# Ledger of designs, part 15: designed miniproteins, single chains, continued (3)

Each design is a single chain, and the fold is of that chain. pLDDT is the mean over its residues in the fold that is shown.

## One batch from the design tools (miniprotein)

Design m8489
Fold by ESMFold2-Fast:
Structure m8489 (fold): chain A 117 residues (1-117)
Amino acid sequence: MEEEVRRVAEGLLDGARGPLHLAVGFTGKEAVRQLADFYRAAGAEELARKFEEMANKPLDEQKQFIKSFLERLQAAMRELAAERGLDVEVRIRYAFADSPEKADELADQLEAELRAE
């Protein structure tokens, strides 16, 4: 799983042309299923399976798993940026919502806040 987190971090970092800011909104129970689909499409099969397993867990466990994952992703991206000598600041912001529409609103708000810093 750590190797797959590192591969996802590499893909995100390879797309960066300056300070890298990420904002993420999630819909509770659907959040981990959506992330599983995303990571499977990105070729991170073991990570996708872990997210699928979490989809049937209580909401609080899903939120804690997502928090821990995003912290590891941010750390991996910062480590890779340092290893590559990139002058890139990595910041990940996230929020949880009870609907897809609210998740989109929160993602827009988090992105605006990151850009305002």
Scores: mean pLDDT 72

Design m8490
Fold by ESMFold2-Fast:
Structure m8490 (fold): chain A 63 residues (1-63)
Amino acid sequence: SDQKLLDALRQALAEAMAQLSPAQQAEIQALYAELRASGKYSELEILQIVLAYASSKLALEKA
């Protein structure tokens, strides 16, 4: 269901955010706020975009 997917994405984002620096967390929060304010994206699309960005930052930090 869409709700289960949203919950899974929120959990994954929370786990990614916990591994990022405060500056990176602030940047991701700003991106989320901007995407939400634009009104162009669904909550699902916003979470997918923000999670992809957070995951990319973590991949670079661990390389």
Scores: mean pLDDT 84

Design m8491
Fold by ESMFold2-Fast:
Structure m8491 (fold): chain A 94 residues (1-94)
Amino acid sequence: MTVEEVRAFLEANLEPALEEARELQGDEAARADASAAAAKLAALLEELAKVSSDPERWRELAARAREAAESGDLVGLVEVLAEALLLLAEEHEK
């Protein structure tokens, strides 16, 4: 998967996902689910840092995912996931 393919996917899906995240931010159940997902994402990003040529960038994303987990930030979760997907594609093109 190329960086351009990931960008095309995000162009089609990111804004709708952010819009839904903003609408669900007031829902307690949605925030609880987002917190659990963000915590799992943070753990995955820390594992990716161990095998990356640029571990600090992955650790910065992991820290942001952890902050989203602590606050139930659905918008922050979606943003971290999008950036992680782009970073993964960039590393595969090197």
Scores: mean pLDDT 83

Design m8492
Fold by ESMFold2-Fast:
Structure m8492 (fold): chain A 57 residues (1-57)
Amino acid sequence: MIQEALDMLKKGELSEKEAKAVIIWIKSGFKLSQREVAELAGVSPSAVSKALKKLGL
């Protein structure tokens, strides 16, 4: 989960902001919408969706 996002960041498969967005969403217990997570991480909602697909979420 969080470790998978960090591993993908190290491999260059996620940007720093995409990894931040995923970590925020996991820490919230998936209670935040993709739009709210995107706003907090400073990315577009489409970037959040793309990052989640890379993690199989």
Scores: mean pLDDT 75

Design m8493
Fold by ESMFold2-Fast:
Structure m8493 (fold): chain A 100 residues (1-100)
Amino acid sequence: SLEELYKKAREILSEIFKVVRDYKAGKITPEEALKRIKELVDELEKIVNEIKSLYPQYKAELDEKVARIRKAVEDGNFKELIQAAIELLNLIEKIYEESK
């Protein structure tokens, strides 16, 4: 269901935020942070692909947010990563609310 996909996306995004916090706190290396984030983004993209299948009208907007997240990871730009991730979560929440 979309509710289950939203929950999974929220959990993955929460883990991305935790990795960035741990990196900023000096608990993990930049290399460890980027590796974990790449794995989480791969999982997130699978969830987003399922949402796109159910709600193809949001495909372009969802693709834009995922592309920005991917680019931020490639650039090591954690500020842009957090911003793009927040925007993606807000978009998924909007889709969830509009599914009624």
Scores: mean pLDDT 86

Design m8494
Fold by ESMFold2-Fast:
Formats: structure tokens, C-alpha cells, sequence
Structure m8494 (fold): chain A 96 residues (1-96)
């Protein structure tokens, strides 16, 4: 499962770099499903996830982090698919 976390984190970074909104939503949702009931996997994902904005968009890292946090919160709180997509689109736009 640790290898799957690393693969999903790489997919998040790649989706942000390539502007792949659908890939971003899929990767973040799969990551959330793995970590939501597992504290150790959550700890493993948290550090690298916090670094992704600084790697992908160093000039806009704070804005990318803010939208990534909002996207995770939306998924955690069971937001509509429409709201999740809107946040993912804003996140991808901020990473440019």
C-alpha cells in the first residue's frame, strides 16, 4: 500500500504539471480512500503532499497549496462532483 501512495502522489504532481483535471481528481480521490481510515498511510502521504506545490509551481506554491487543501477538504466533506471539479480546475490553473 505504501507503493500505491507514492504512485498516487506522483500522479497528482504529473496531473498538475500537465493540466490533467480528470487525472488530478482521480488520483486525489484514490489517495483519500487509502488514507481516510489508516493513520500510518495518512502520515506517509502528508509530508510529500505538502511538498508537491513547491516542486510543481514554486512561484505560486502558496496558492497551489491553498487550492489543494480545499480540494482535499471538499472530498473529505462529501462535496458534489461539480464543486470537486471546480476546485480541481482552479488548482490546475494556479499551477501554471
Amino acid sequence: KEEKIRELLRQVATALETGDVDGLIKAVKELYELIKNDEELRKLATGPLALIPYIVAPENAEKVMAYLTKLLDAIYNGASEEEIRKLAEKLVEASK
Scores: mean pLDDT 80

Design m8495
Fold by ESMFold2-Fast:
Structure m8495 (fold): chain A 88 residues (1-88)
Amino acid sequence: MSDEELKKKLEELLKRIEEEIERLREAVEKGDWEAAKEHLGKILELAKEFEELRSQVKDEEIQKEADERMKELDERLREVGELAREKY
């Protein structure tokens, strides 16, 4: 797989993780803990796929961009975790 193909797949995974974090936030705000567990599970699975693909990237710039974007999503996930602690 080329670095260009890996970049595209990483961008698609990051977008899906972002969408699932938003759905997780919505479930937590509504107190829907079953939906929250489902979305958290999906986030963890997508994050594992991201790590596997990221490990194949040889281009340092693509690695840095992917790592930066994932760090932003990790921060958003931590905010949702704090919200869940306040509401649980």
Scores: mean pLDDT 85

Design m8496
Fold by ESMFold2-Fast:
Parts: C-alpha cells; sequence; structure tokens
Structure m8496 (fold): chain A 64 residues (1-64)
C-alpha cells in the first residue's frame, strides 16, 4: 500500500506531467494533516479539480 507521503508525490508528479497547475488542488493536498487517510487525500484533491481530471487522477493512483 501507498503511504500518504508517497501518494502526495505521485499526485504531484502526475500533475506536473500533465501541466496541471491548479493552486487550490496543490494547497489542499499540502494542507492535509499527517494522520489523513489516502481516501481523504484523494477526495480533497479531486474536489479542487476539474471532474474529468479528478477521474484520471483516481485511475492513475489506483494503477500506481
Amino acid sequence: GLSLEQAKEIIRQWMKQNNIVDPEAIKAMDEMPPDASLVELMMRVAQNMDPDLASQLLLHVSLS
């Protein structure tokens, strides 16, 4: 399973590779408490992104 820190790094790299610079999504991710679950991380990031991009992110993380 992925740690929270590994999941954050995967999301950051995916956003960078897809030229996604949504500051609200990045801020939401960075402001996650250290005891947050992966589900909470994914939900918070997805809520601050375009729905199509959020779906692609969920698939990408699931395959990583």
Scores: mean pLDDT 74

Design m8497
Fold by ESMFold2-Fast:
Structure m8497 (fold): chain A 72 residues (1-72)
Amino acid sequence: SEEERRLAIAEVRAIALITDADLIEKHPERFSQEEKDAILADLEATYAEMKKLKASQSVIDKVEETIARLKA
């Protein structure tokens, strides 16, 4: 279905953004403030989309945890 396809795309985007966030946490000196802010904004947008698509709670929780770590 179209909803299943949209969810799959959102999950792929979430994985990529979580990977970028992990790299920021490990190597913060390699990222500008603009780059960090952009990744945070994309994570928050992906979180909102996943909530609308009713993604699994485990995936939603992982995105939420990643957002919290970047804000710390």
Scores: mean pLDDT 85

Design m8498
Fold by ESMFold2-Fast:
Structure m8498 (fold): chain A 94 residues (1-94)
Amino acid sequence: MAEERRREEEERERELEARAAELEARAAAGEPEGIREVAYETARQALEAMKNNTSSLKTEEELIAALERNLKAAEEAGDEARAEGYREALEELK
């Protein structure tokens, strides 16, 4: 690959890690937007891990069932921000 593409990949990876750390920090601080984004990103990473066969979940149906359980738990807890993140992830999977 060209040197420019390698630099772009490294920069993108660093930006993703920095964004993940920022969102996690915001979620830990109780910010609704941070909580929503962390829930959504966690679901996306679980799907990617499953596709790469690095997850304990082996099928999309198992992942969907797990996300639906997490969504119900968030709704029952009154955590609408987390529930919204899981809803967005479920819409992309279905």
Scores: mean pLDDT 70

Design m8499
Fold by ESMFold2-Fast:
Structure m8499 (fold): chain A 68 residues (1-68)
Amino acid sequence: MLELSEEEVELLREAAATTTNSALRALLQRTLDLIEAGRLTSDDVTRAQAALYLEDPELARRFAELLA
């Protein structure tokens, strides 16, 4: 199980709420569901980062900084 900070989780929630890309929203919602279930993996984090980078590179950079 991978733990994310409150800031990282909040960033993902905001991205899911504000995105106009339905596929990205679904992916981010799945990631949030996995966090709540305690089933988040490093692959899930990598997919979320990649998806965010395609829509908003600045937001993806902020997420990567929080992971460091």
Scores: mean pLDDT 75

Design m8500
Fold by ESMFold2-Fast:
Structure m8500 (fold): chain A 75 residues (1-75)
Amino acid sequence: SEVDRIIEQIKEGLPDLKERAKKEKDKKLSIEYIEEFFEELKKRIYELLKPNEEEKKKLEEVLEEVKKEIIKELE
C-alpha cells in the first residue's frame, strides 16, 4: 500500500526531523506552527491518496506521534 510506504518513511525520518527541530528551536519555531503544519500535511495526504478507514487511522496515529516527538524537542 502507498499509505503503508508513506507511514514507514515518516517513521524512518523521525530521527532526522527531531534533529532539525532542535536546530530550529533557536529560531523561535512555534508549537502552533508545527500543529498547523501537521494538520495541513494530513489533509494533503488524504486528498492525494484517498485512504480507507484503516489507513486513515494508521496515518493519524503516526502523524500524531511524530508531531508530539517534534514538539517535545522544541520544549
Scores: mean pLDDT 73

Design m8501
Fold by ESMFold2-Fast:
Parts: structure tokens; sequence; C-alpha cells
Structure m8501 (fold): chain A 83 residues (1-83)
């Protein structure tokens, strides 16, 4: 649903802010929540894969790279929300 896409975007933005604050474990928790809402919304595999990549990069301490993948996921989800 569009509601689930909107919630995924909200949680991705929350995760990005936490990554910027160095709160990596909390950010991963919000990325996992975003992933579940994105899956429930039936978004593209590309969007799902970007969120999964953001989680993996965050777990590796690659904060800047994780944030880049979060930005890509947000862009894809916004495009899907407008359809």
Amino acid sequence: SKEDIKKAIIYLNKAKRLLQEGKVDEAISYLEKALEYAKNAGVSQEAIDEIKRAIELARQGKVDESMEEVDKAIKLLKEEYEK
C-alpha cells in the first residue's frame, strides 16, 4: 500500500539521521523496520536490495556508504509512491 511506502520512507529518514549521529545500532533497527514496510508494500526488488545493502554497510561500520544506499532507496520509494 502507499501507506506502507510512506512508513518505509519515514523509517529510512530516521535511520539516516541516526547514522549521521553515529548511533549505528539504532539506525540498523530503523533500516530493518523500513525493509519490512517496503516488503509489505510490494516495492521493486531494486528498492529492497538498496535497503539490504544499507543494512550490511552499516553493520560493517561503513556509515557514509550506508547513507548513500539509504538515499538511493528513498529516491526509488518516492518514485514508486507517485505511481
Scores: mean pLDDT 89

Design m8502
Fold by ESMFold2-Fast:
Structure m8502 (fold): chain A 69 residues (1-69)
Amino acid sequence: SSDLEFFRRIVDSVRDWDKESLIAAIQGVTDHLFGSEVAEKVRNTLLSNIDSLSKEELIDLAVKLVEES
């Protein structure tokens, strides 16, 4: 998917992004990958822990989504 490929390129640069932008990007990619087991797991982890996830943990979720999807 072109959207997933775009997200892969962005992940290397997202360390400078704010937390809200990271959350929005992860949600957008998981919405695009509807039906993927990895995407559903990442989405559920994000939504269940949104108030407690650090920026570093959000970056780790983005990397996992890109590498395992």
Scores: mean pLDDT 73

Design m8503
Fold by ESMFold2-Fast:
Structure m8503 (fold): chain A 62 residues (1-62)
Amino acid sequence: SEKEEIEKEYERILKIIDEDYEKAMKELSEYPHLTKEMVEEIAESFYYMAESIKKLELKRLE
């Protein structure tokens, strides 16, 4: 169903964000102007956008 496809895509996007976040956290020491707080804020923005896209797609099915 369309709903299952949207949920599956959302889960896929979350995995990509999680992997990129982990990589950025490991590489923080290579970027002296990049802080943990900055990486966390960027990750939060990506999670927020992913959730917003999911909500919009689900609403379009109503």
Scores: mean pLDDT 83

Design m8504
Fold by ESMFold2-Fast:
Structure m8504 (fold): chain A 87 residues (1-87)
Amino acid sequence: GRKLVDADEEEKEKLKKELEKILKETEEYLKKYSDPETYERLLALARATKLILEEGDLEKWEELLKAAEEGLDKAVEKAKEIIEEYE
């Protein structure tokens, strides 16, 4: 889609800030849990976010953001769902 390409700078900055929030939450969990499962979850979350931005799917981005507000586990579940849908 072209939504992100044609979106104004404010909308793009909003999406970047949400990505930063997800990555920051990821960093906090990484410091707390140094296990392979956590690492894989962090990769899934980052990958899903990147796919959403590349596809320009703001609706899926909003879904991922809403899940992230509920915590890392919910965000990762949604991220895996999004990845499977695009693959």
Scores: mean pLDDT 69

Design m8505
Fold by ESMFold2-Fast:
Structure m8505 (fold): chain A 75 residues (1-75)
Amino acid sequence: IEKLIEEGKKLFDKGVEAYLEERYEEAIEYFRKAIELFTKAAELARKAGDKATALEAERNKLTAETLLEVAERKL
């Protein structure tokens, strides 16, 4: 579960780098992949009863969704 959050964070960081370089299509792709990993991590954490990890995954997912919307508006 923590591994999925870490991988999601790495993809999110790549999305931010692409966004800052105005590579919006690449940024969108990275943010979507990050959201998928955070969604999976949150589901697994909830199933395991790990509320703290579920909350961390949901928070990271929300941040990635917000930046995805911002990047999509640039297209």
Scores: mean pLDDT 85

Design m8506
Fold by ESMFold2-Fast:
Structure m8506 (fold): chain A 92 residues (1-92)
Amino acid sequence: MSKEEALKLIEEAKKKLESEDEEKQEEGAKTLVEVMKSPDPEVREEAAYVLSEALFSENPKTKELARKAAEELLKSPDPRTRRIAESLLAPV
């Protein structure tokens, strides 16, 4: 996947997570998890930002899916991805 394609997928995932369609919300969350596996730091940071926004969403389903996505990322073999997930799940 190219950097341009990954950034496009992140934008589409954001729109899906902002949707009231639970199937689209689930697709958006899965896309963010997939893109967070990218070796590109800019792609990872952009995906993390969108996931952070979803964690503070007014939509309880979006918030639940974002939390599950962050928990899945904690199990990543990539320590960089795990650190981002730990930061997202840290108490504020």
Scores: mean pLDDT 80

Design m8507
Fold by ESMFold2-Fast:
Structure m8507 (fold): chain A 94 residues (1-94)
Amino acid sequence: DPEREQRANAVVQEMFTESQEFAKKIDEKWKNAKTKEEQLEILDEEEEFVKKQEAYFEENRDLFTPEELALLEEILEGQRKRIEARRKEIKEKE
């Protein structure tokens, strides 16, 4: 279905663009973060961004095939696990 694929691609492109803008903002914050508290606050912002992307995905769920949904859910889960791993490293840092 070309119209479905076009709409699905538009959603993915919008999410990608928003992700790039967020990444620039977060990169600047990471360069200036000197304390564990500041670093953990950045991770909280990253978690909130993932939640926002998950909500936008859920809103547009009907545009995706089951296979596309599984892939996109895997990507979002990967982002969450990466944040969790980094949070653990920061907390264990002396």
Scores: mean pLDDT 84

Design m8508
Fold by ESMFold2-Fast:
Structure m8508 (fold): chain A 72 residues (1-72)
Amino acid sequence: TPLPTTYNQMGSLSVDQLLQNSQSPDINTVVYSLSSLVSRGHNQQALQSFDTLTDDQQSLPSVQSIRDSALS
């Protein structure tokens, strides 16, 4: 099955795709997307996306750590 070949494309997601994925109900997708935005220097976009998350998602240590990185 050629799944590993298609998987290589996931690391090249656009800013718009990362912003869409940050609205996912899946917390792992949210963390990945926000972390990718911050690592690429899109701190303002990451902070805007953070503000749209549920209170439960915002309270998670992994999400708070990403927000703190975006603010620095």
Scores: mean pLDDT 72

Design m8509
Fold by ESMFold2-Fast:
Structure m8509 (fold): chain A 79 residues (1-79)
Amino acid sequence: SRVEELLALARELFEAQKAKDTEKFAALSEEATKLAEQLSEEELREVAAALRPLAEETLELQAKKNPELRAEAEAKLAA
């Protein structure tokens, strides 16, 4: 399904982010955005819920490396 395709892309985005591969992240992000535009709000919410643990880990890593974004990262995790 498109939900599963977006989840697979999101996992690849997470790996690219951990590897600091900005070019790969940008390319995968564009593909994920195109897929997300084809999903309903319900399906997007399902994807977001499934990715929440990965998003939390990613935001914590970003906050540790950029302290200026710590408060913003906490707000995003609360959403």
Scores: mean pLDDT 70

Design m8510
Fold by ESMFold2-Fast:
Structure m8510 (fold): chain A 70 residues (1-70)
Amino acid sequence: MKSLEELEKELYEAFKKVLSDPNPSKEELQELTKLELEVRLHLMFEEGWSLEEASTHVQNIMLKAKKEVE
């Protein structure tokens, strides 16, 4: 079972890959969606975060990745 740190790293790399790819594959988009869900569920059920807090955290990882690919 992956740690939160490992899931966040994988999510960040998946966002970077999708955002830097001019034609992301369906498989890449599905993996990104899966990782977003896994991070949100970990934050909510292991760390006790609200859905809003967990969703905001995922959004912040996306924004960080977007800045790195600019």
Scores: mean pLDDT 83

Design m8511
Fold by ESMFold2-Fast:
Order: sequence, then structure tokens, then C-alpha cells
Structure m8511 (fold): chain A 73 residues (1-73)
Amino acid sequence: AAPSEEELRERIIELGLEGGLSEEEARQFADNFLAAHRGADPRVLLERLERAREVVRRKPAKDVRDAGAAMEA
């Protein structure tokens, strides 16, 4: 089943927190990411989140912009 928008938002926030972002930065990152990918397949977004988690583990994000770059790569 495809994840809901709220489930995706929670996963993005969780990833941001694991990467060293503050709670506020993680929320901003999630909102920006969802806005940029409006209309995209939620399954594709979930796969990108899983991939980004591996990248974030290797190189923690310094800020919202750095986290966004990891997701776009």
C-alpha cells in the first residue's frame, strides 16, 4: 500500500533528526520536500527516503539545504 502524506512527513522528519537536524529544521525540510515533490508517486518518495537514510548515516546534514541535496541525489 502507498504511504499517506502524513506517514511520509513523519519519516522525513525522523530522517532529518537522525541526520543531526533540529526538530524545527526537520519539519521545514519535510514541508519543503513535500512541496517540491507534490504529485509524485508516494512509493517513489519512500524509496528515495530509504536511500537518503544511507547517505545521511555516512555524512550527516549540516542544515536543511544539505539534507535536501542528499534527497535529490
Scores: mean pLDDT 69

Design m8512
Fold by ESMFold2-Fast:
Structure m8512 (fold): chain A 72 residues (1-72)
Amino acid sequence: MITLENAAEILEELSKSEDPEERKEGLLELGRALPDHRVALLEDPRARAAIEKLSKDESEEVRKAVEQLLFG
């Protein structure tokens, strides 16, 4: 189950995945699970670091998923 408490760990795992579809789907699932807690994710330094890495991802779909997580 995705919670705010484990979201940082999940984001770190996603940032290490070699599969862009896995990174994209994981980000979309986080956004669905935590729609009202997007700002709180940026308060966790581990979550922030993973989000920064994913925002610069080689995959456009992954970068769009980061935008949806933070602003959608």
Scores: mean pLDDT 76

Design m8513
Fold by ESMFold2-Fast:
Structure m8513 (fold): chain A 90 residues (1-90)
Amino acid sequence: TQEKLQKAIDYLQKARDLALEAGDSELAELLDEAIRELQRMLSGEDPEGNLQRAMDLLAEAVELAETLEPEVREQLLELLSKAVQSLVQV
């Protein structure tokens, strides 16, 4: 649903902000790309392709999150998990 898609975007925006605060601009850029793909789904542009690209970007973000301080990493992974849970319900 559109509501669940928006919820996923909201979680990813929080994760992006956390990555920026932690000084990880590469992780923040990947999350921003995932957010853009989900926003394209909201506009009705290639929703299946946009979802797959967002999921691929989130998988890369999980790997990059391993470079963060443990406390920040745990918070970011929780936000990514919540975003993915919202997306699998779309």
Scores: mean pLDDT 82

Design m8514
Fold by ESMFold2-Fast:
Structure m8514 (fold): chain A 58 residues (1-58)
Amino acid sequence: GAMQDRYDALVKEAAERVRQRSEEIAAATGLDRDQRIELTTKLAFEASREVEAAMAAA
């Protein structure tokens, strides 16, 4: 249905943004393993909240 199609589109967009930002984090010099894990975890959490907020606004 339309709601599922919207959700799938938002998830796909969020996943692409997470992929790009994760590559930036992985390429960053001067970050240790724990810092990379923390930044990647925050990124995933923020992307999830963005999808939820966009769905709530529809």
Scores: mean pLDDT 78

Design m8515
Fold by ESMFold2-Fast:
Order: sequence, then C-alpha cells, then structure tokens
Structure m8515 (fold): chain A 94 residues (1-94)
Amino acid sequence: MSKEEMKEKMIELLEELIKESKDPGLRTVLKHILKEVESIPEDYSEEETKKILLGALEMAISQLEEVARRKPELRELTEKMIEKIKEFKEELEK
C-alpha cells in the first residue's frame, strides 16, 4: 500500500467512525486524530508516514477505551470501533 493510499484509507475510516458517533466527547477524540493524520507532511517517507499512522491508531484505541470506562453506555459502540481500527492496523503492518 502506498503512503497516499494508507493516509486516504485512514481518513475514510475516521470519517465513518465520526459519522457513527453521536456523543460529543467521542466525536472530539476522533476529529482530533483525523486532524493529526491530515497534517502529516507530504514530503514524509512511506516509513515515517506509516509510523505516524500506527501511533495515531494506538492513540485512538486508548482514547476509545477511556471513553468506554467513563461512559459504559457507549461500550458496545467503542468496542466495534476499536475492532475496525485493529483490522486497519493489521492491514498497515503487512
């Protein structure tokens, strides 16, 4: 996968997760991560871009787990989101 494809797929994933989220706190978390991904300089190498994307995915998982701890009513939604993020992370690591 090219760095362009990795970045575009991650942006699409994050936008879908934001669309599925009605909770303002959850939306804020996902939008913050989206901005970090969108802000990756185009002159970064594929390796550097991949490292930033992997870090952003790990941060997303941690923040979604924290949201689930504070708002148990969102647990099922956040667990489904974490699963999708883990699947994308595995795709990036190949």
Scores: mean pLDDT 83

Design m8516
Fold by ESMFold2-Fast:
Order: structure tokens, then sequence, then C-alpha cells
Structure m8516 (fold): chain A 60 residues (1-60)
């Protein structure tokens, strides 16, 4: 399960401009989900993007 600490780490990495591959390697989240979150962050903001990522990761 994605913890609040990992969600915060993903948020910080996205704000720092880290690539989907870098975020995936540091957090263990699939690169495809990180890429989707980055696209969502561009349209709806990082908070919405990381919530979507955490929900999707925890459903499986």
Amino acid sequence: MLTAEKVKEIRELMEAGSSAAQISKKTGVPKSLVSEAIELAKKYGVDMAVMHLATTYNMK
C-alpha cells in the first residue's frame, strides 16, 4: 500500500521536476502510473494527481 510518506515523496519529486522513471525507481510505483499522475498534475494540480495515484496503486 502507498503510505502518506510515499505520497508526500512523490509530490516533492514531481514539484522538483523529476522524471517518471526517477520517481518510479525511488518509490517503487509503476512508471505508467507516475506518468499518468504527472499529466494530471499539469491539468488539476499535484494534490489531485498524487491522490489518484495512491487510489489506483492501492486498488490492486
Scores: mean pLDDT 76

Design m8517
Fold by ESMFold2-Fast:
Structure m8517 (fold): chain A 81 residues (1-81)
Amino acid sequence: VRAAELAAKGMAEAKTPFDLDVYLALFEMVLGIYIANGDPETAAEAARKALEILEKAGMPEDVLRHVRDALEHYEALAKAA
């Protein structure tokens, strides 16, 4: 969860579109690692905490939508497991 939180903080603090894209890719990579390890519950928790950080930072709706879609997907996987 810490790595995903750090990636979300990096996105919120990003000063260029390049930095934002890099942190978004790192965020998705961290969530993918949790799923690969059979831990969708931790992936859902990480996505939820990241969404809170990004919402507090006032990130654009397209970024927020992307994280919300990931959260819904991982919560569905966690319920199925």
Scores: mean pLDDT 73

Design m8518
Fold by ESMFold2-Fast:
Structure m8518 (fold): chain A 102 residues (1-102)
Amino acid sequence: SHMEKFKKLIEEAKKEMLENSSEESHPYIEKAAEELLENRISVEEAIELATEAAKKRASTITPEEIEERAKEILELFKKLVKTEKEEVMARLSALAAAYALE
């Protein structure tokens, strides 16, 4: 029952994100949804993965500036997320961003 509810939330969040994103983003959203179904990655862990990917690609922005921006994004998610679906959407968004930055 609990696992079935979590899977349903991921599928609903995935559908909403796909409907509101560009086709170029779709493979990253789908990969993020698959990973979240297999591993319960937290918003903090997903943001950390995106932060590390951004650091590897950055040429003009310092690692310290990337870390500061990641902290601001995490605090924003904590303030704006009110429902279980919004929490799943936050996890999917951060994880999809991490894959897009690879």
Scores: mean pLDDT 79

Design m8519
Fold by ESMFold2-Fast:
Order: structure tokens, then C-alpha cells, then sequence
Structure m8519 (fold): chain A 95 residues (1-95)
């Protein structure tokens, strides 16, 4: 059913987003010891990547709401979006 597919898509997107969060945290840690010019470029790239992932999660969230996905899954999507937004703010400060 569309609802079952939406639940699977939401859970898969949450899992892949958590992997992406781990990768971004590693990138932010490496940026702490970069020269300012290299750090600026790396931070700009990370901000762009985070925005793309946030946009994707928001689309998945909207689809999940429309398809009647359980509130617990929607709450997990919202938490993941918030975590990505917090990382984006951290990356912006490193520019």
C-alpha cells in the first residue's frame, strides 16, 4: 500500500540521514585543524550538502503525513531534521 511504502521510505531515509550526520560530524571535526581558506571551502560544501538532505527529509516528512504514517515515525523525521539544522548552524560558524 502507499502507506506501507511511505513508512519504509521514512525509516530508510532516517537511517541514511543518521549515517550522513556521522559523516558530517567527522568533517566538522577535521575542519577544526584546517587552514582558514580550506576550512571556508569545506564549510560551504557541508552547508550545501546539509541543505540538500534537509530538503529531502522535509519532502519525505510531508509525504509521510499525507500517507498517514504513524506519529512516532513523523516525530523521528522531525528530530532528524532538527539535528541536521543544528549541524548546518555549526558548519556556518566555521566559514
Amino acid sequence: SPRTQAIQQANTTITSSNDFITDVQDQLDRMQTMDPDTRQISADNVVTQLQTQIDRLQQVRDQSIQQGVPQSVIDNLNTTITNLQNLQRQAQQLR
Scores: mean pLDDT 91

Design m8520
Fold by ESMFold2-Fast:
Structure m8520 (fold): chain A 112 residues (1-112)
Amino acid sequence: SLEEVKREIVRLLEEYLRLAREFVETASDEEFRQFAEMLIEEARLWRMPQELIDAMEEALRNRDRAALIEVLERMVEWLKERALAETDLAALEARLEELRAKVETVRLLLEG
């Protein structure tokens, strides 16, 4: 159902945040930079609020891991709000598959 897909997206967004937080806390300076750059590119593709993109760029410029984690929390809340407002099941199923891939990517980064 629509409600089941929304619940799964919220669950995966929370799992993504947990894994991404752990990665940001443990990553090398280069891994942190690469991750932050990827995140900024994805935020632009998703047309996230410019305030969030600016905050990500500032965290990257200052090499501030704590600041990037705070922006990740804000990003996840924004994504949850978008998912909960969506009424197109096919669009939600596509987001669910993309999110599963992102969770797996961060998991692999933590293991490698």
Scores: mean pLDDT 88

Design m8521
Fold by ESMFold2-Fast:
Structure m8521 (fold): chain A 87 residues (1-87)
Amino acid sequence: MAPSEEEIDKWVELLKNPETADSPETAAFLTELRNAKSFEELEKKIEELREKAIELAREQGEEDRLPSFEHQVEALLEAAKRVLAES
């Protein structure tokens, strides 16, 4: 299902202020997404994250976590596209 406007807005705020993220690793990744100069570059970064998460879930037998992860990835991608469009 499509992410809610509230979920997307939360990611937009984090992308605009990556220093407010819960971890340094998340802040660094959000900064990389914010510096993307095209939708293609942005989608490539998100796809790399998705592929890595799926591989890890498969190896650890935690595939039940994938739907929640996919939902957050969709919200993040939509938020990042909105931030890029404002530039």
Scores: mean pLDDT 76

Design m8522
Fold by ESMFold2-Fast:
Structure m8522 (fold): chain A 76 residues (1-76)
Amino acid sequence: MEVSGILGPLWVENGRYLGILESDGKLHLIEFPSEEAFQAALAAKAGDRLEAYLVENGVRTPVTLALTAVVAVDNR
């Protein structure tokens, strides 16, 4: 399954690699399967595709994220 959206905040919680995807005006909790996938998400840009899980009610569904935008990070 492919979901298009804006990649929002990314964080680590209890050993889980989590993020928010905004798609069609809704905020979705996403989980990355590995530290490597999470690092790819931290470096991601508009137009990138990322492998992740959509998390709803404790259920993880494999998804491909098609990024339309990414939250700006100030690295200065």
Scores: mean pLDDT 81

Design m8523
Fold by ESMFold2-Fast:
Structure m8523 (fold): chain A 63 residues (1-63)
Amino acid sequence: GKMAEENAEKARLLAEELARLLSKKGKLESARVEVLDANTARLTVVLDGEELEIVVDLRKLKL
């Protein structure tokens, strides 16, 4: 549905911004975004061989 597409777009833009910031702090090997529900996304990154998970509330983000 349209809401799922809007949330996927916001999550994608957030992932790009975070990947850009994290790549300045170490070697970013991968970044993956998963939309969990209408208001929540999970960002999974591998930075310098370490897997980090960040849960984001999409309602609090204005991108």
Scores: mean pLDDT 70

